# Designed miniproteins, single chains, continued (2), part 3

Each design is a single chain, and the fold is of that chain. pLDDT is the mean over its residues in the fold that is shown.

## One batch from the design tools (miniprotein)

Design m4071
Fold by ESMFold2-Fast:
Formats: C-alpha cells, sequence, structure tokens
Structure m4071 (fold): chain A 82 residues (1-82)
C-alpha cells in the first residue's frame, strides 16, 4: 500500500472518529499525518470534555491507533491532545 493510500485511509478513520465523538456530544477535530510508517494523531478539543466524554474519547482513539498499527501496518502512532 502506498503512503498516499495509507494517508487517505487514515484521514477517513479520523473523520469516522470525529462523527462518533460528535454523536456523544464531544466537539473535537482529529487530524492524522502519516510519514515513514509513523502516524501522528492530533486531537483538538473545542470544548472541555466531561469525565464520561473523556473515557469515550480515549476508547475511540485507542481503536483508531489499533487500526493504524494492525490494519494499515504502521510501525508507530503518536497521539497529541490540545
Amino acid sequence: MSEEEIQKKAKELAKEVEEKLKKEGIDAKIEVEVKDNVATITVTLKKKPTADQGEILSLLILEMVDKLLEDLGLKKVEVTVK
């Protein structure tokens, strides 16, 4: 799979996570950059999450990380929350 194809799939995963978060009342932007088999996920929170929302966010980000590592074959995933 090409880096361009991996980047496109990663972006689609980010959009799916954003839509799931929005349904849970979490207003967040998820950005993913893929370079040299490393993915960087940037989570920008527009509002402070509640404790329950924070747990949902963590679970959805972990699911995304797992898909990037296992399904797309990336070697490393870094997560930054702003």
Scores: mean pLDDT 82

Design m4072
Fold by ESMFold2-Fast:
Structure m4072 (fold): chain A 100 residues (1-100)
Amino acid sequence: MEEVELEVTFADGTVLRGKGKLLTSTNPVTGRRVALVMGVLENGDGVIAVIPDLVEGEWNPVTVTIYPASDPNKALVYSGRALVDRERRKVTIELEREVP
């Protein structure tokens, strides 16, 4: 697991920023990273931790930008899905495809 900062952009243009953990595996055939990101989102980077148009427990299509703590200049961009727990300010993200 790697500590990461993340930016989650929803289809409506809402952006959440926060910190999380990246659980990463590599597909040995394609070299692609498959990852599950879990994190707690906070308002501190000028972005709200609440998504207006999300229903609690709903998976939402997202674009995720991941900034690894080991190398913040190597931002990773993925399409995926996000499940938001508004009460706990927790987001589980499934990363589906790296955006070229």
Scores: mean pLDDT 63

Design m4073
Fold by ESMFold2-Fast:
Structure m4073 (fold): chain A 71 residues (1-71)
Amino acid sequence: VEKALEKAREAEAQGDRITSLQYYAQAYIAKGDFKSAAEYYRKAGELYESQGDTGMASAYYNLAKHYEKLA
């Protein structure tokens, strides 16, 4: 849990937004906070969509919906 949050902050400081969002989602999953995890996966999907990667965007949107359903 702590390592995932630390890696998220490191990626954020380096400007690697997608990696930071993935680590935040992983940290919240480890805590059982599926609502927050879904939120971060949705943001990752939005970033991939803005880059024109509709396949990756769709995958992350589906992952976000999965964790929203678990919340």
Scores: mean pLDDT 80

Design m4074
Fold by ESMFold2-Fast:
Structure m4074 (fold): chain A 79 residues (1-79)
Amino acid sequence: MKKLEEFKKKSLEEQEEIIREELAPRLAEDPEYREIGEEILRRIAELAAEVEKTGITDLEELEKRAREILEETFEKLVA
């Protein structure tokens, strides 16, 4: 999952699957990661719901915001 360029090429559903596959083992083992994972999933779900509601074609803006959320989470994991 560290290959953000490849991650960006995926659909939102595939991106969520990749995140789930990477985080799920860690979330099961470490409760601390579970709370962080739930936060990012919630924010991603909010963005997905907004796309569905508004039919936004400017996915680039949504990608930027989603990337900020992922980077913030990643930074917490690295700390």
Scores: mean pLDDT 64

Design m4075
Fold by ESMFold2-Fast:
Structure m4075 (fold): chain A 87 residues (1-87)
Amino acid sequence: LDLHSLKDGEVLEGEDLLEQLEQSPEVVLVLKNVPITKEDLEVLSKDPEVKKLIFLKGNTATVYTPEEALEKVDLSEVETLFIVGKK
């Protein structure tokens, strides 16, 4: 799974999606069941090493740049956040 090629607002679905994302070498941090705030997204949007954020709920993941996530993501619907960075 090439996470850097994913488009902003792209939706991924799959029963094994959590495991696939956790095993990706492009994922630098996984936040499970941690409350994410708008302030946290603002910090991530200023970090040049953060390339994409992937928000998982159930078997569905939505991909955003940190800047787009700050405007579009409903944080109450997030079960797991994957931070995609540089290798």
Scores: mean pLDDT 78

Design m4076
Fold by ESMFold2-Fast:
Structure m4076 (fold): chain A 89 residues (1-89)
Amino acid sequence: MEAVREEAEASEITPLNETLALQMEIARLLLAGKDEEAFELALEALEKVRGKLSEEELAHLRERFEEIAAEVRANREVVEEVLARIEAL
């Protein structure tokens, strides 16, 4: 059978489960040191909601993302535990 959930998500709104899956993927990429891949994924998702960002907004987003990446790595054990708990839900 087709995924009724996927059809609804494609039409109107991203459900919490898809939003969590995206956030988990970004966190995994950051933990793996794939900061550029994580940034591109986050940027693509943001641009789908806001439209194209200006160069200044892109620079600011990248700076903030580098801060987040450093924080995620500094708290690796906690982030890994949170990811495992979310996956178990």
Scores: mean pLDDT 70

Design m4077
Fold by ESMFold2-Fast:
Structure m4077 (fold): chain A 59 residues (1-59)
Amino acid sequence: SMKKAFEELTKRLKAAIEAGDADAVREAIREGKEKLGLSDNQVSDAAEKAGNEVATKRA
């Protein structure tokens, strides 16, 4: 489902951002579009959600 694809992309982006892995971030975005069929808006929303979750996480 699209909802599951969005959740998987968000989780993968969060892990890549936490690791500081720019290549993993780019690959996750690419696969989200190519393999999961997510739109540009959905990818943007997933990236924003992942970034917000990382920013608000207590160290």
Scores: mean pLDDT 80

Design m4078
Fold by ESMFold2-Fast:
Structure m4078 (fold): chain A 91 residues (1-91)
Amino acid sequence: SAMEQLYQQALQQSQGLLNAIDEAIESGTLDEILAQTTPEVSREKLTEIAEKLEKAKKESEEAGDKSIYDNTKQELAEEIAKEGVAEQLKL
């Protein structure tokens, strides 16, 4: 139960991060967000996430299928949440 609670909290936080990156991609302010590193996510990891989202957005637009973008965003959020829980367990 405690482990499930930690994962759910981490998932909520990672979904918030992905939403912020998504908004930055839409507004063209991605470079500004990448300059603001969090203690939980490195700049290198943020750059990788942003590149994957931009690629998925382009593929979704070319295919006319939003699910490509939505699925990629969700998969990235779950990956970040799992990494966050692993980091908490080191403490």
Scores: mean pLDDT 74

Design m4079
Fold by ESMFold2-Fast:
Structure m4079 (fold): chain A 64 residues (1-64)
Amino acid sequence: MTRAQVDAAIAALRAWVEAQLAAGRLTEEQAEIIFKGLDAAAKEADPEKALLTMVKAVKEAQEA
């Protein structure tokens, strides 16, 4: 997995979360959990660890 692929995934997921929040399909709490995870993933130098950080954030939001 490349850093460029991870950065593209972060951008795509952020846009999707914003769209779902605007549509009322996600709560603000769920959106905040995902955005926090995306910010952490963006700071992670290892692309595989960045992806795991994103997956963890989505999982935590699903339980919120």
Scores: mean pLDDT 81

Design m4080
Fold by ESMFold2-Fast:
Structure m4080 (fold): chain A 71 residues (1-71)
Amino acid sequence: MTILITEEQVEKIAEAIAKELGLDKEKVKELLRKAVGQEVPEFSLEGELMRELGLSPEQARRAVEIIKEVA
């Protein structure tokens, strides 16, 4: 499955992820903006979350579920 993120959703998604996982909202926003307007596979986004934010595989999967609920 692919995920498409719009600029309008970045703030809401970043807030939800930061609150759920205890992360810096601005850092999450920076990562999400790199993917805005592009269809990305879920596991590619999980990989970026793990690499850029230091998340475990389980935390990255949870973050992707939050993105899917907001998008």
Scores: mean pLDDT 80

Design m4081
Fold by ESMFold2-Fast:
Structure m4081 (fold): chain A 97 residues (1-97)
Amino acid sequence: MEEERKRKVVAELEEIVIEGILNKDPEKAVKKVYEIVKSVYGEEAAKEAAEAAKKIIEEVLKYIEKLKKENPELTEEKIKKLIEELRKERAAAEAAL
């Protein structure tokens, strides 16, 4: 079904966005999002998805920077661990359905 294909694409895009946040490389993540969406949904959808991904990554990175300023004890290692745990919890929840 089309819903299964959409779910698979969304999961892959989420992993790419998380990788972009963890590696502080929004440009690489945005490029990957563009290529995947373009191959499945076409160029117009790819442009919208790439713009959305860039905005999300930039906003999250800006928020993390603010949190570090307010909480100096918050290390990059702790942030990476939290994001990885959230990713694993999501994967486990999908497997349980």
Scores: mean pLDDT 72

Design m4082
Fold by ESMFold2-Fast:
Structure m4082 (fold): chain A 83 residues (1-83)
Amino acid sequence: SPIDEEIKEMPVDELAEEIQKILPSVSYEQARKAAELIKEKGLDNVTPEELAKEVGMSVETARDIKLAINAIAARRAVERKKA
């Protein structure tokens, strides 16, 4: 999908920083681990429960991270079409 392609193209550190801008309560280390897992497996292939378990956070926070990553990737996909 265009979303997964944008996620794969982003450096892990850049994706982690963008997650923190949307969710300031998430630590950089949590954002980075979430970014790595989602980049490896794909956004739709990582459940909120799996993300919560692997990164060490609540399922609610994991859902918020997945929504944030989707929003980040969607914005980048729109920007790419304008270039």
Scores: mean pLDDT 85

Design m4083
Fold by ESMFold2-Fast:
Structure m4083 (fold): chain A 69 residues (1-69)
Amino acid sequence: DEAVRELARRLGFPSPEAVKALSAESWVDIARALGASDEALAAIRAAVEAGDYDTAARLILEALERKEA
């Protein structure tokens, strides 16, 4: 769960478990706020709904890195 831990750290969540407890809608809202593409938003929703939190976290981290560059 490396990506979830890193996402929790970068967004100021107290633990990776706190991030995993978010709804799929909340994950998508965070990604949208960070400027993720429509394709990335759809992929993040699908990953969270499938329980693939590492894929969803990685996609959000990629959007965050692009915004910070």
Scores: mean pLDDT 81

Design m4084
Fold by ESMFold2-Fast:
Structure m4084 (fold): chain A 80 residues (1-80)
Amino acid sequence: SIQQILQQIRQRIAALRKEIEEHPADREKLRRVRFELEVLRSMLTMLKYVEEDPQNQQQIDQLIAEVDALIAEVDALLAA
C-alpha cells in the first residue's frame, strides 16, 4: 500500500539524517547520502504524480520538503 511505501521512505530518511549527524566530515559518505536523497526525491515526485488522495499528496509534499532540506544541509557540508 502507499502508506507502507511512505513509512519505508520515512525510515530511510531518518537513517540518512542519522548518517549526516554521525559523519558530517566524511565526504565520501555525504556524497552517497546525497545520491540516495536525490533517488528518494525522484520516487516521491513520481508517487505524487500518480496519487489521487489529497491527504497522501500532502504527506508526500512534507517528505519532499524534508528531503530537500537534507540535500541543502549535505551541500553546505560538502562546500565547507
Scores: mean pLDDT 90

Design m4085
Fold by ESMFold2-Fast:
Structure m4085 (fold): chain A 99 residues (1-99)
Amino acid sequence: SKVEEFKEEARKKHKELNKELVEILKKVEEEAEKNLKPEEIREVVIRSTGLALRAIGALLEGEIKALRYLEEGKEEEARKAFEEGMKRAKEYIEELRKL
Protein backbone atom coordinates (compact mmCIF):
# COMPACT_ATOMS: atom_id res chain seq x y z
CA SER A 1 0.00 0.00 0.00
CA LYS A 2 1.02 3.65 -0.35
CA VAL A 3 1.02 3.95 3.45
CA GLU A 4 3.45 1.02 3.85
CA GLU A 5 5.72 2.42 1.09
CA PHE A 6 5.74 5.79 2.86
CA LYS A 7 6.48 4.21 6.27
CA GLU A 8 9.48 2.38 4.76
CA GLU A 9 10.79 5.63 3.18
CA ALA A 10 10.24 7.50 6.49
CA ARG A 11 12.14 4.79 8.42
CA LYS A 12 15.10 5.20 6.03
CA LYS A 13 15.07 9.01 6.47
CA HIS A 14 14.92 8.68 10.29
CA LYS A 15 17.86 6.23 10.20
CA GLU A 16 19.89 8.66 8.02
CA LEU A 17 19.03 11.60 10.31
CA ASN A 18 19.94 9.67 13.49
CA LYS A 19 23.29 8.58 12.02
CA GLU A 20 24.11 12.16 10.95
CA LEU A 21 23.06 13.61 14.33
CA VAL A 22 25.22 11.09 16.27
CA GLU A 23 28.27 11.96 14.12
CA ILE A 24 27.74 15.75 14.44
CA LEU A 25 27.05 15.62 18.21
CA LYS A 26 30.22 13.55 18.77
CA LYS A 27 32.30 16.05 16.75
CA VAL A 28 30.75 19.06 18.56
CA GLU A 29 31.45 17.49 21.98
CA GLU A 30 35.05 16.51 21.03
CA GLU A 31 35.83 20.03 19.72
CA ALA A 32 34.25 21.61 22.84
CA GLU A 33 36.26 19.36 25.20
CA LYS A 34 39.48 20.26 23.33
CA ASN A 35 38.95 24.06 23.30
CA LEU A 36 36.57 25.09 26.13
CA LYS A 37 36.31 25.22 29.93
CA PRO A 38 33.95 22.73 31.71
CA GLU A 39 31.15 25.30 32.19
CA GLU A 40 31.31 26.25 28.48
CA ILE A 41 31.33 22.55 27.45
CA ARG A 42 28.08 22.06 29.43
CA GLU A 43 26.45 24.99 27.57
CA VAL A 44 27.48 23.58 24.16
CA VAL A 45 26.19 20.09 25.07
CA ILE A 46 22.82 21.50 26.20
CA ARG A 47 22.45 23.64 23.05
CA SER A 48 23.56 20.85 20.67
CA THR A 49 21.21 18.31 22.31
CA GLY A 50 18.32 20.80 22.04
CA LEU A 51 18.97 21.35 18.31
CA ALA A 52 19.22 17.58 17.72
CA LEU A 53 15.86 17.01 19.46
CA ARG A 54 14.30 19.81 17.36
CA ALA A 55 15.60 18.15 14.17
CA ILE A 56 14.07 14.80 15.20
CA GLY A 57 10.81 16.56 16.16
CA ALA A 58 10.59 18.37 12.80
CA LEU A 59 10.95 15.10 10.86
CA LEU A 60 8.39 13.35 13.13
CA GLU A 61 5.89 16.23 12.65
CA GLY A 62 6.33 15.96 8.87
CA GLU A 63 5.79 12.18 9.03
CA ILE A 64 2.61 12.51 11.17
CA LYS A 65 1.14 15.15 8.82
CA ALA A 66 2.04 13.03 5.77
CA LEU A 67 0.35 9.93 7.25
CA ARG A 68 -2.83 11.95 7.94
CA TYR A 69 -2.89 13.18 4.32
CA LEU A 70 -2.34 9.62 3.02
CA GLU A 71 -5.34 8.41 5.08
CA GLU A 72 -7.38 11.03 3.14
CA GLY A 73 -5.91 9.88 -0.22
CA LYS A 74 -3.99 13.18 -0.59
CA GLU A 75 -0.66 11.79 -1.86
CA GLU A 76 0.76 15.11 -3.15
CA GLU A 77 -0.01 16.96 0.14
CA ALA A 78 1.52 14.03 2.07
CA ARG A 79 4.74 14.32 0.01
CA LYS A 80 4.90 18.11 0.58
CA ALA A 81 4.29 17.71 4.34
CA PHE A 82 7.14 15.20 4.67
CA GLU A 83 9.47 17.34 2.50
CA GLU A 84 8.72 20.35 4.76
CA GLY A 85 9.58 18.22 7.82
CA MET A 86 12.88 17.14 6.21
CA LYS A 87 13.65 20.77 5.29
CA ARG A 88 13.10 21.97 8.88
CA ALA A 89 15.19 19.07 10.24
CA LYS A 90 18.01 20.10 7.86
CA GLU A 91 17.79 23.72 9.10
CA TYR A 92 18.33 22.51 12.71
CA ILE A 93 21.23 20.30 11.52
CA GLU A 94 22.88 23.33 9.85
CA GLU A 95 22.46 25.32 13.09
CA LEU A 96 24.00 22.38 15.00
CA ARG A 97 26.99 22.30 12.60
CA LYS A 98 27.73 25.97 13.45
CA LEU A 99 28.39 25.07 17.11
Scores: mean pLDDT 88

Design m4086
Fold by ESMFold2-Fast:
Structure m4086 (fold): chain A 81 residues (1-81)
Amino acid sequence: SEAEELRRRALEVIEEAKRLARELEETGDLEAEAEAALYLMGVSVLELILSRSDDVETLREALERAEEILERAREKLEELK
């Protein structure tokens, strides 16, 4: 279903965001570590929403928010190169 596809995609984005947040923690930069904690909190909220909702609009918004977190984490890692 559309809801199942959106949930699967959002969870995939969340797992990638967690991976990048882990890399930010490993940089040794205090600001990056703090931002990583913020991203991990954000994706935890999204995981809760994904576990409890079958509403397509809610799942689509969760995917969009997960993609925003992933992009922010990616941008922060690029700044530290």
Scores: mean pLDDT 87

Design m4087
Fold by ESMFold2-Fast:
Structure m4087 (fold): chain A 100 residues (1-100)
Amino acid sequence: PSEREIRREEIIAFLRMLASLAVKLAEQANTEEAKKIAEELREEVDKAVEALREEDYESALEHLEKVKELIKQLPLSEEDKETLVRLVERIKERVRELAE
């Protein structure tokens, strides 16, 4: 595989890990609102992954921005939200590097 392919799959793996963590934290809140936001977050992550595999980095960044906004809406501590948002920003940075 090319270095670009390896970097893309690493970004996808990191994004899926982040999504799993965010969903698990939302499920621990045990509210219908948190479950709804978690489902929307899963859908936006899946769209970002599809865009990344299609090398549509502009669409991938758009979906990652929506993931970030959904994380801010989750009933988590401010510290957990800041941590997850920083991880999304790091993923966005890696996607921008991949687009270069």
Scores: mean pLDDT 85

Design m4088
Fold by ESMFold2-Fast:
Structure m4088 (fold): chain A 100 residues (1-100)
Amino acid sequence: MEKYYNARPLSPEEVAERVAEGRRLAEITRKSADELVKEAEKTPDPKKAALLLDIASGLLRIAAAVLRMTDVTNPELQALADELRAEADKLDAKAKELLA
């Protein structure tokens, strides 16, 4: 019923589909972030490496936000979003270390 009027609770099947979609988003985003991290490891320029890590971190944070907005009450989606944010924080720390 939906996005424009009073929403009903989701069915178990609808919850399962949202979790499945969230896991697919996380997998695709992690793969893209990993490719950027590999490019950062290949570059001798620490500023370029830091920029690539910042982009990878940004992608993970966007995915985490999408998962949280999809269903803030779903513990699996919230946990997955928290994992993506933690991974992004590690990349931010690594980028900062390269510029120190």
Scores: mean pLDDT 81

Design m4089
Fold by ESMFold2-Fast:
Structure m4089 (fold): chain A 75 residues (1-75)
Amino acid sequence: SIEKELEEKLKKYEEEVRNLRKNDPKKKLSPESQEILERIKLASEYVTKKEELPEDADPLTKVIYERIKKLLEAS
């Protein structure tokens, strides 16, 4: 499913961030991970403002937004 593919992209991003922290903080994220990071920043801004994403937002941004909301609700 498309949702599973988006979740797998997020997991890959999280692993890349962990590996950068352990091995070399000077290494830059891959272009794919940089795109995910930009989507995370956008989604987190909407969550922080307690605003809903625009209906025309990318599917990846929507998945990230829901994931961030769940993490905050689980606390």
Scores: mean pLDDT 72

Design m4090
Fold by ESMFold2-Fast:
Structure m4090 (fold): chain A 63 residues (1-63)
Amino acid sequence: SKEVLEKLKSLSFFDRMKLSTLVHEKGPNVTAEEVQKALGVSPATAKRYAELAKELAKLMNIK
């Protein structure tokens, strides 16, 4: 929980908004490739964001 909040806080407002939209569309099955295509970030950042997206899906829907 703390790690997810810290990572959310480190994201730009734009990245947070785009990631939130992607989570709403794909749910917990968001892949790094989908994040990379949607946000235009590096592969390493896309992997981190995909993991964050799965945690965000859990936080927003409790699953």
Scores: mean pLDDT 75

Design m4091
Fold by ESMFold2-Fast:
Structure m4091 (fold): chain A 103 residues (1-103)
Amino acid sequence: SAEKLVDSLKKLIIDLLKRELEARGYPQEKIDELVKIFEEIFDKYRDEVIEALQNKDLTKLEEIHKKMKEEAEKRVSDPELRRILLTAIDSFYTLLKLLYEYE
């Protein structure tokens, strides 16, 4: 289902985000903060992403992707952490578009 796909990709991206931050030597409190920001942004748009997938609306997915990135930029002022978070969001949509189009 679209819901299972979206939730599975969310979990994968969070795991990758945690590993990247750990590898860069960030303290646990900072890792938890950035993961929480990602989860809050994701949860805000989760239902819209699922609806866009069910409707096969790629234009709507691109609009949601842009909105999630704008939200991330507003919430994270540190340039490196902002770049890492934006990359995580981009990776989510890259995988989502591949699975939507070819599965």
Scores: mean pLDDT 88

Design m4092
Fold by ESMFold2-Fast:
Structure m4092 (fold): chain A 96 residues (1-96)
Amino acid sequence: SMAQIQQLYSQGQAKIQEISRLELEALDKIRNGEDPRATLERTIALATETSKILDQAAKLAKADPSVPVSFVTSILMFRFTAEATRVLAERMLERI
């Protein structure tokens, strides 16, 4: 249903905001000479969960002809952001 897609999308958006907060925390730790490992691991876990939620939203949106193409695109863009963040955080962990 459209309501279910909107709920999943809203959950994904809230998690993207938390990911941004964790990214800033990790960068702050690096700049201050503190260990960012735990923050990066939390970022990876949250990005993975966010991607799963947005994958479910995208699947439901693609199956529903009442959902605008622009909304499907928005879901996929946030999914891409979550996956990109996961990859970057994993690469940073490999360096420390």
Scores: mean pLDDT 89

Design m4093
Fold by ESMFold2-Fast:
Structure m4093 (fold): chain A 98 residues (1-98)
Amino acid sequence: SKEEELLKKARETLEVALDFVKTNNLASEEEIERLEALVKKEVKSLEEAAELLREAAEILERIIAENPDMPAEQQEALRLLAEALRDLAEQFRRLAEQ
């Protein structure tokens, strides 16, 4: 189903984002713990999934803003991941309103 495909894509994108942040040491322990909590959270609705993905994107955007000396390639990778998470959040929001 479209919902199942989006859930798999969302999980994959969240795990890629978490791994990228951890591997490149781009975030504080607190920010990593917040992302890990979102990756492990069981969502009960499409609306909750949309909110979770939006929150994850906001965390990535804060990491970029708080690290102005971050290499341009890493900054671009995080921007693309945040954009992907926001796009997925919007798709879940639209499905929730059907």
Scores: mean pLDDT 86

Design m4094
Fold by ESMFold2-Fast:
Structure m4094 (fold): chain A 93 residues (1-93)
Amino acid sequence: MLVLDDALAEAFRRLTEAFYRNAGLEASQSVGGAIAAAADGDTEAMEKYLERARQAGLPQEAVEHIREMAKAVQKGDNAAAAEHLRRSAEAAR
């Protein structure tokens, strides 16, 4: 499971709420899968989940921010990851 600091946990909560409201449960679950795959270092699985989220109606701008968030998580940069999650949530609204 992804270990979240306070900033990343808050950004993830806002992201989940935004995706549920704007694109529904399937997009929110697909984004969650992408985040989990990124934490495991599985770039191929991450991209498959992002493609599914896009097909479920997630805006391209939100998808790009999740992709950047995943790169930040892989680098251990939780502050950058939280900022990208926040931007993704804003783009999903």
Scores: mean pLDDT 73

Design m4095
Fold by ESMFold2-Fast:
Structure m4095 (fold): chain A 65 residues (1-65)
Amino acid sequence: SKEELIKKAEELLKEAERLEREGVRAVIDGDYARLQELQARTAEIVKEARELAEKAGDEELLKKI
């Protein structure tokens, strides 16, 4: 359903925020290999969230991405 798509997209965006915070820590630690892994994973998650928001037709959610 549309509601399930929106819920999944919101869950993915929360996970992306968590990974972004981990990325800041990786920069502080000088762990650029981990930063690269976190950035790649975040990009994949954000792409999935975008596709789900688009399928749901939620224009306001798309503006957040």
Scores: mean pLDDT 87

Design m4096
Fold by ESMFold2-Fast:
Structure m4096 (fold): chain A 100 residues (1-100)
Amino acid sequence: VEELKKEAIEQLDDEIEKLEKLYKHYKEVNPEMAEVLREYIKKLEKIKEEIKNAKTKEEIIKKMKEAQKLKLELIDKIDELVNKLLKENPDFDMRKFFEE
């Protein structure tokens, strides 16, 4: 159980770190996108704490599945927001969203 917890927490920490980097990039170019990313980071941090408190292997697996579902929801929300931005601002520079 402890080994599975460690692995799950490390995976979530990696995902949160990647989202934090994206948040930093979008903060200056699209505050609405940055807010969506921040909300999902908070949700992943909550799942991480729930995994720390999990007593069974099944609880850990369930929480990791919830994290995957949140990631898919985030992708859908980003797509929705990008489509909205393209309709409202056809001249916006998409390169800024993909700057490393």
Scores: mean pLDDT 76

Design m4097
Fold by ESMFold2-Fast:
Structure m4097 (fold): chain A 65 residues (1-65)
Amino acid sequence: DEIEIKNEVRFIVENIRRGFSLDEISTMSGKEWTKAKIKELFEKNPEIVKKVEEELAALEKYIKK
């Protein structure tokens, strides 16, 4: 469902922001999210990706003190 998709997108986006590659993220997920699946997830859910990026950016405004 949308909540599960949002949680997966958040996991991936957060690790990209931490400097991990898509191959490294795939390994961390136990190969649940391969590079191809990550690309497909982002292409099919651009609105969810945008919401997650905005939420993480808002959190960073309070952490970067």
Scores: mean pLDDT 77

Design m4098
Fold by ESMFold2-Fast:
Structure m4098 (fold): chain A 87 residues (1-87)
Amino acid sequence: SAAERARRIAAFVEKVESGELSEEEAKEFLAEFLGIPVEVLDELEELAERGDLEAGRALADEVAAKVASKLRELNDLYEAYRAAQAA
C-alpha cells in the first residue's frame, strides 16, 4: 500500500540521518523501489567493474525499463495533479 511504502521510505531516511545505513541496505531499498531483485543490481555492478556492460545488456535494459516505467508513473501523477489544480 501507499502507507506501507511511505513508512519504508521514512525508515530509510531515518537510517540515512543516523548514519546507520549500510551500502547493502541502500541497494536493497533501491531494488525494492524499482521492483527488481537486488541480485540484478549486484550483477550489473560486477559487469560494470569488469567494463563488460554489453554482456549484461539484457539486465541493464530491464533495469532501465523499470526506471523509465517509474518515471512515467510519477510524471502521469504530476500531470493529473496539475490538471486538477487548473480546474
Scores: mean pLDDT 68

Design m4099
Fold by ESMFold2-Fast:
Structure m4099 (fold): chain A 86 residues (1-86)
Amino acid sequence: GPAEEYIAKMDRIYADVSARADELVAQGRYDEAIFELEIGKGLLGIIYGVAKLVIEDPADLAKIDERYAALLAALDAKIAAIRSQQ
């Protein structure tokens, strides 16, 4: 359904930016890794915003809200962990 499609889009953004950030960290490129994760947060916000405009079912909106919050928190945790290593 529409909620599952937006969740899949958010999951893909998270997976892609996390993979790139992990590669950059392995190379000692910490500032670039943080930049990738911050871009990922922006992209998640865009997909979340679109989902909130087109999804009308309250149960589906709750799933979108929960998944967005979880992925945002995960990106924030990765950024904090990288910053603590600098």
Scores: mean pLDDT 91

Design m4100
Fold by ESMFold2-Fast:
Structure m4100 (fold): chain A 71 residues (1-71)
Amino acid sequence: SELDRLVAETRELIARIREKAKELGNETFLDAVDRLEATLDAAVERQDLPGIRAVYETAKALLEEVDRIAA
């Protein structure tokens, strides 16, 4: 389903952000990604497709920010 695909893609983004944040030793990004994962899990429990999409967009923006700081 579209929901299952979007959840899988969002979890992959979260995993990539967490890996990069650990490499940087940046606790602010680690805290941010932990909050995103909690928000995603809550949205999944509710079957909230708009909420999952919002987390996906936030995760994409956070990944871009982490990549900017790492460069």
Scores: mean pLDDT 88

Design m4101
Fold by ESMFold2-Fast:
Structure m4101 (fold): chain A 64 residues (1-64)
Amino acid sequence: MGVSSAEAFAIVRELIAMGLSVDEAMQIYTEVTLEYIKDNKRPPSYEELREKMLQAAREKLAAK
């Protein structure tokens, strides 16, 4: 099942709550989604998208 826009924005809100800006959270969403499609030749599930976006957010916050 593909991720709905509402589900994707729920993850984006989690990233913002972690301390990322709206622009940073949206950049992570775009990059993670495109990289996932490139590597897997399909869109991510909600669980796959959330896991990868949270991991990218943690790495970005650790680098600040």
Scores: mean pLDDT 80

Design m4102
Fold by ESMFold2-Fast:
Structure m4102 (fold): chain A 74 residues (1-74)
Amino acid sequence: MSQREKMFKLMFEASNKLQELKDNGELTDENIQKLIEEVKEKAKKLGLSQEDIDALVAAVKDLATGLRNQQKEE
């Protein structure tokens, strides 16, 4: 599995978890932070570069913010 495939898989898993948190009304800062830490740990264990880990974390934060803003704008 390439570094790109590993990053894509982690992003997909994180996206699914964020959606589940939103659907359950559990999209809190604490749960988002826990997910970010889990993603970082998994990415490090999979041997992703620090740049890829930082990009992945930023993408997860952006998704979480987007989902939370959708909930606030309704």
Scores: mean pLDDT 78

Design m4103
Fold by ESMFold2-Fast:
Parts: structure tokens; C-alpha cells; sequence
Structure m4103 (fold): chain A 71 residues (1-71)
């Protein structure tokens, strides 16, 4: 079922974003506690999100929403 496959792909994508956000937030907080400059911590967190969502053309808007949550 093509429709069911697309729904499964959407669920996998959402779970991937959730994991990327959690990992990015954890790394960001750890870097800040370690005295890493805000700029570097933000860059690292952003890289984690991009790496985990790269190659999904429909993720651009979702990626922006995740980045807003890190701010």
C-alpha cells in the first residue's frame, strides 16, 4: 500500500527529528557547561540536526522549527 508506506516514512522522519533534537540539546547543554563559547555550541547542535535530517527535501521547514527550539 503506497499510502501506508508514505505514512511509515513520515513517522520514521518524525522520530529521526525527535532524536536529532534531543541529541543536539544534550550536546549543546554539555558544551555550555564545559565553558565552550555559545557560538561554537550552537554550531555543533546545528550540525547534529542537519546530519540527522540531511537528504530529506520535506524536512527544511521541520529543520527550521527544531533550530528555533534550540534558541
Amino acid sequence: DEEEKKKKEAQERLKKYEKAFEEADKVYEEMKKAGVPEEEAVNRATAIIIENTEGDPSSEESRKKILEKLK
Scores: mean pLDDT 69

Design m4104
Fold by ESMFold2-Fast:
Structure m4104 (fold): chain A 105 residues (1-105)
Amino acid sequence: SDIEKLLERLKEGTVRALAEMTAISIKALRELGFPQSVRLALLEAVKELFPDDERLGGMILLHLAAEKPVPELLQPTIDYLEALARQQNNQKALDYLAQVRAALA
């Protein structure tokens, strides 16, 4: 299924795949009616995980234009980003992801 293919992409752990999953998740948050602050927190978390990738913002913007919202990807994407942030000991990314988690509770 399309969802299974997207979950496989998420597991690749590449900046390109994570930019795509982040864009899909931002669109899902918007479709579910979450405020801009929550969507920005998710974006800032991903930027903190890849601070040296100057093209990340452009990749996310391209995927925001091209991709459809897939709410089922939201939880797997956040779970993956939290695991990555813990591996990096990246407290700023964890703090942004905690804001997203608090909104989803």
Scores: mean pLDDT 83

Design m4105
Fold by ESMFold2-Fast:
Structure m4105 (fold): chain A 75 residues (1-75)
Amino acid sequence: YFEVHEGLLESLKQALKDYEEAEKNRDALTAEVRARIRQLNPEVTDEDFQLARDIADRLFEALKKTYEELVEKLK
């Protein structure tokens, strides 16, 4: 149990760092994803991409906050 707890804490800290890095690189990732989606679905508009980005940003912010709270609780 204790070993599992230590492994979980390490995994949560890594997940938090991964989310921070993803947030930092989100503009580059968004541009790449947008280009690929537009290749497959030309009918998708910039307005649709902006809405999807806003939703994704809110979800990432909520997940990051949740991971931060869990990391603090497990300290």
Scores: mean pLDDT 66

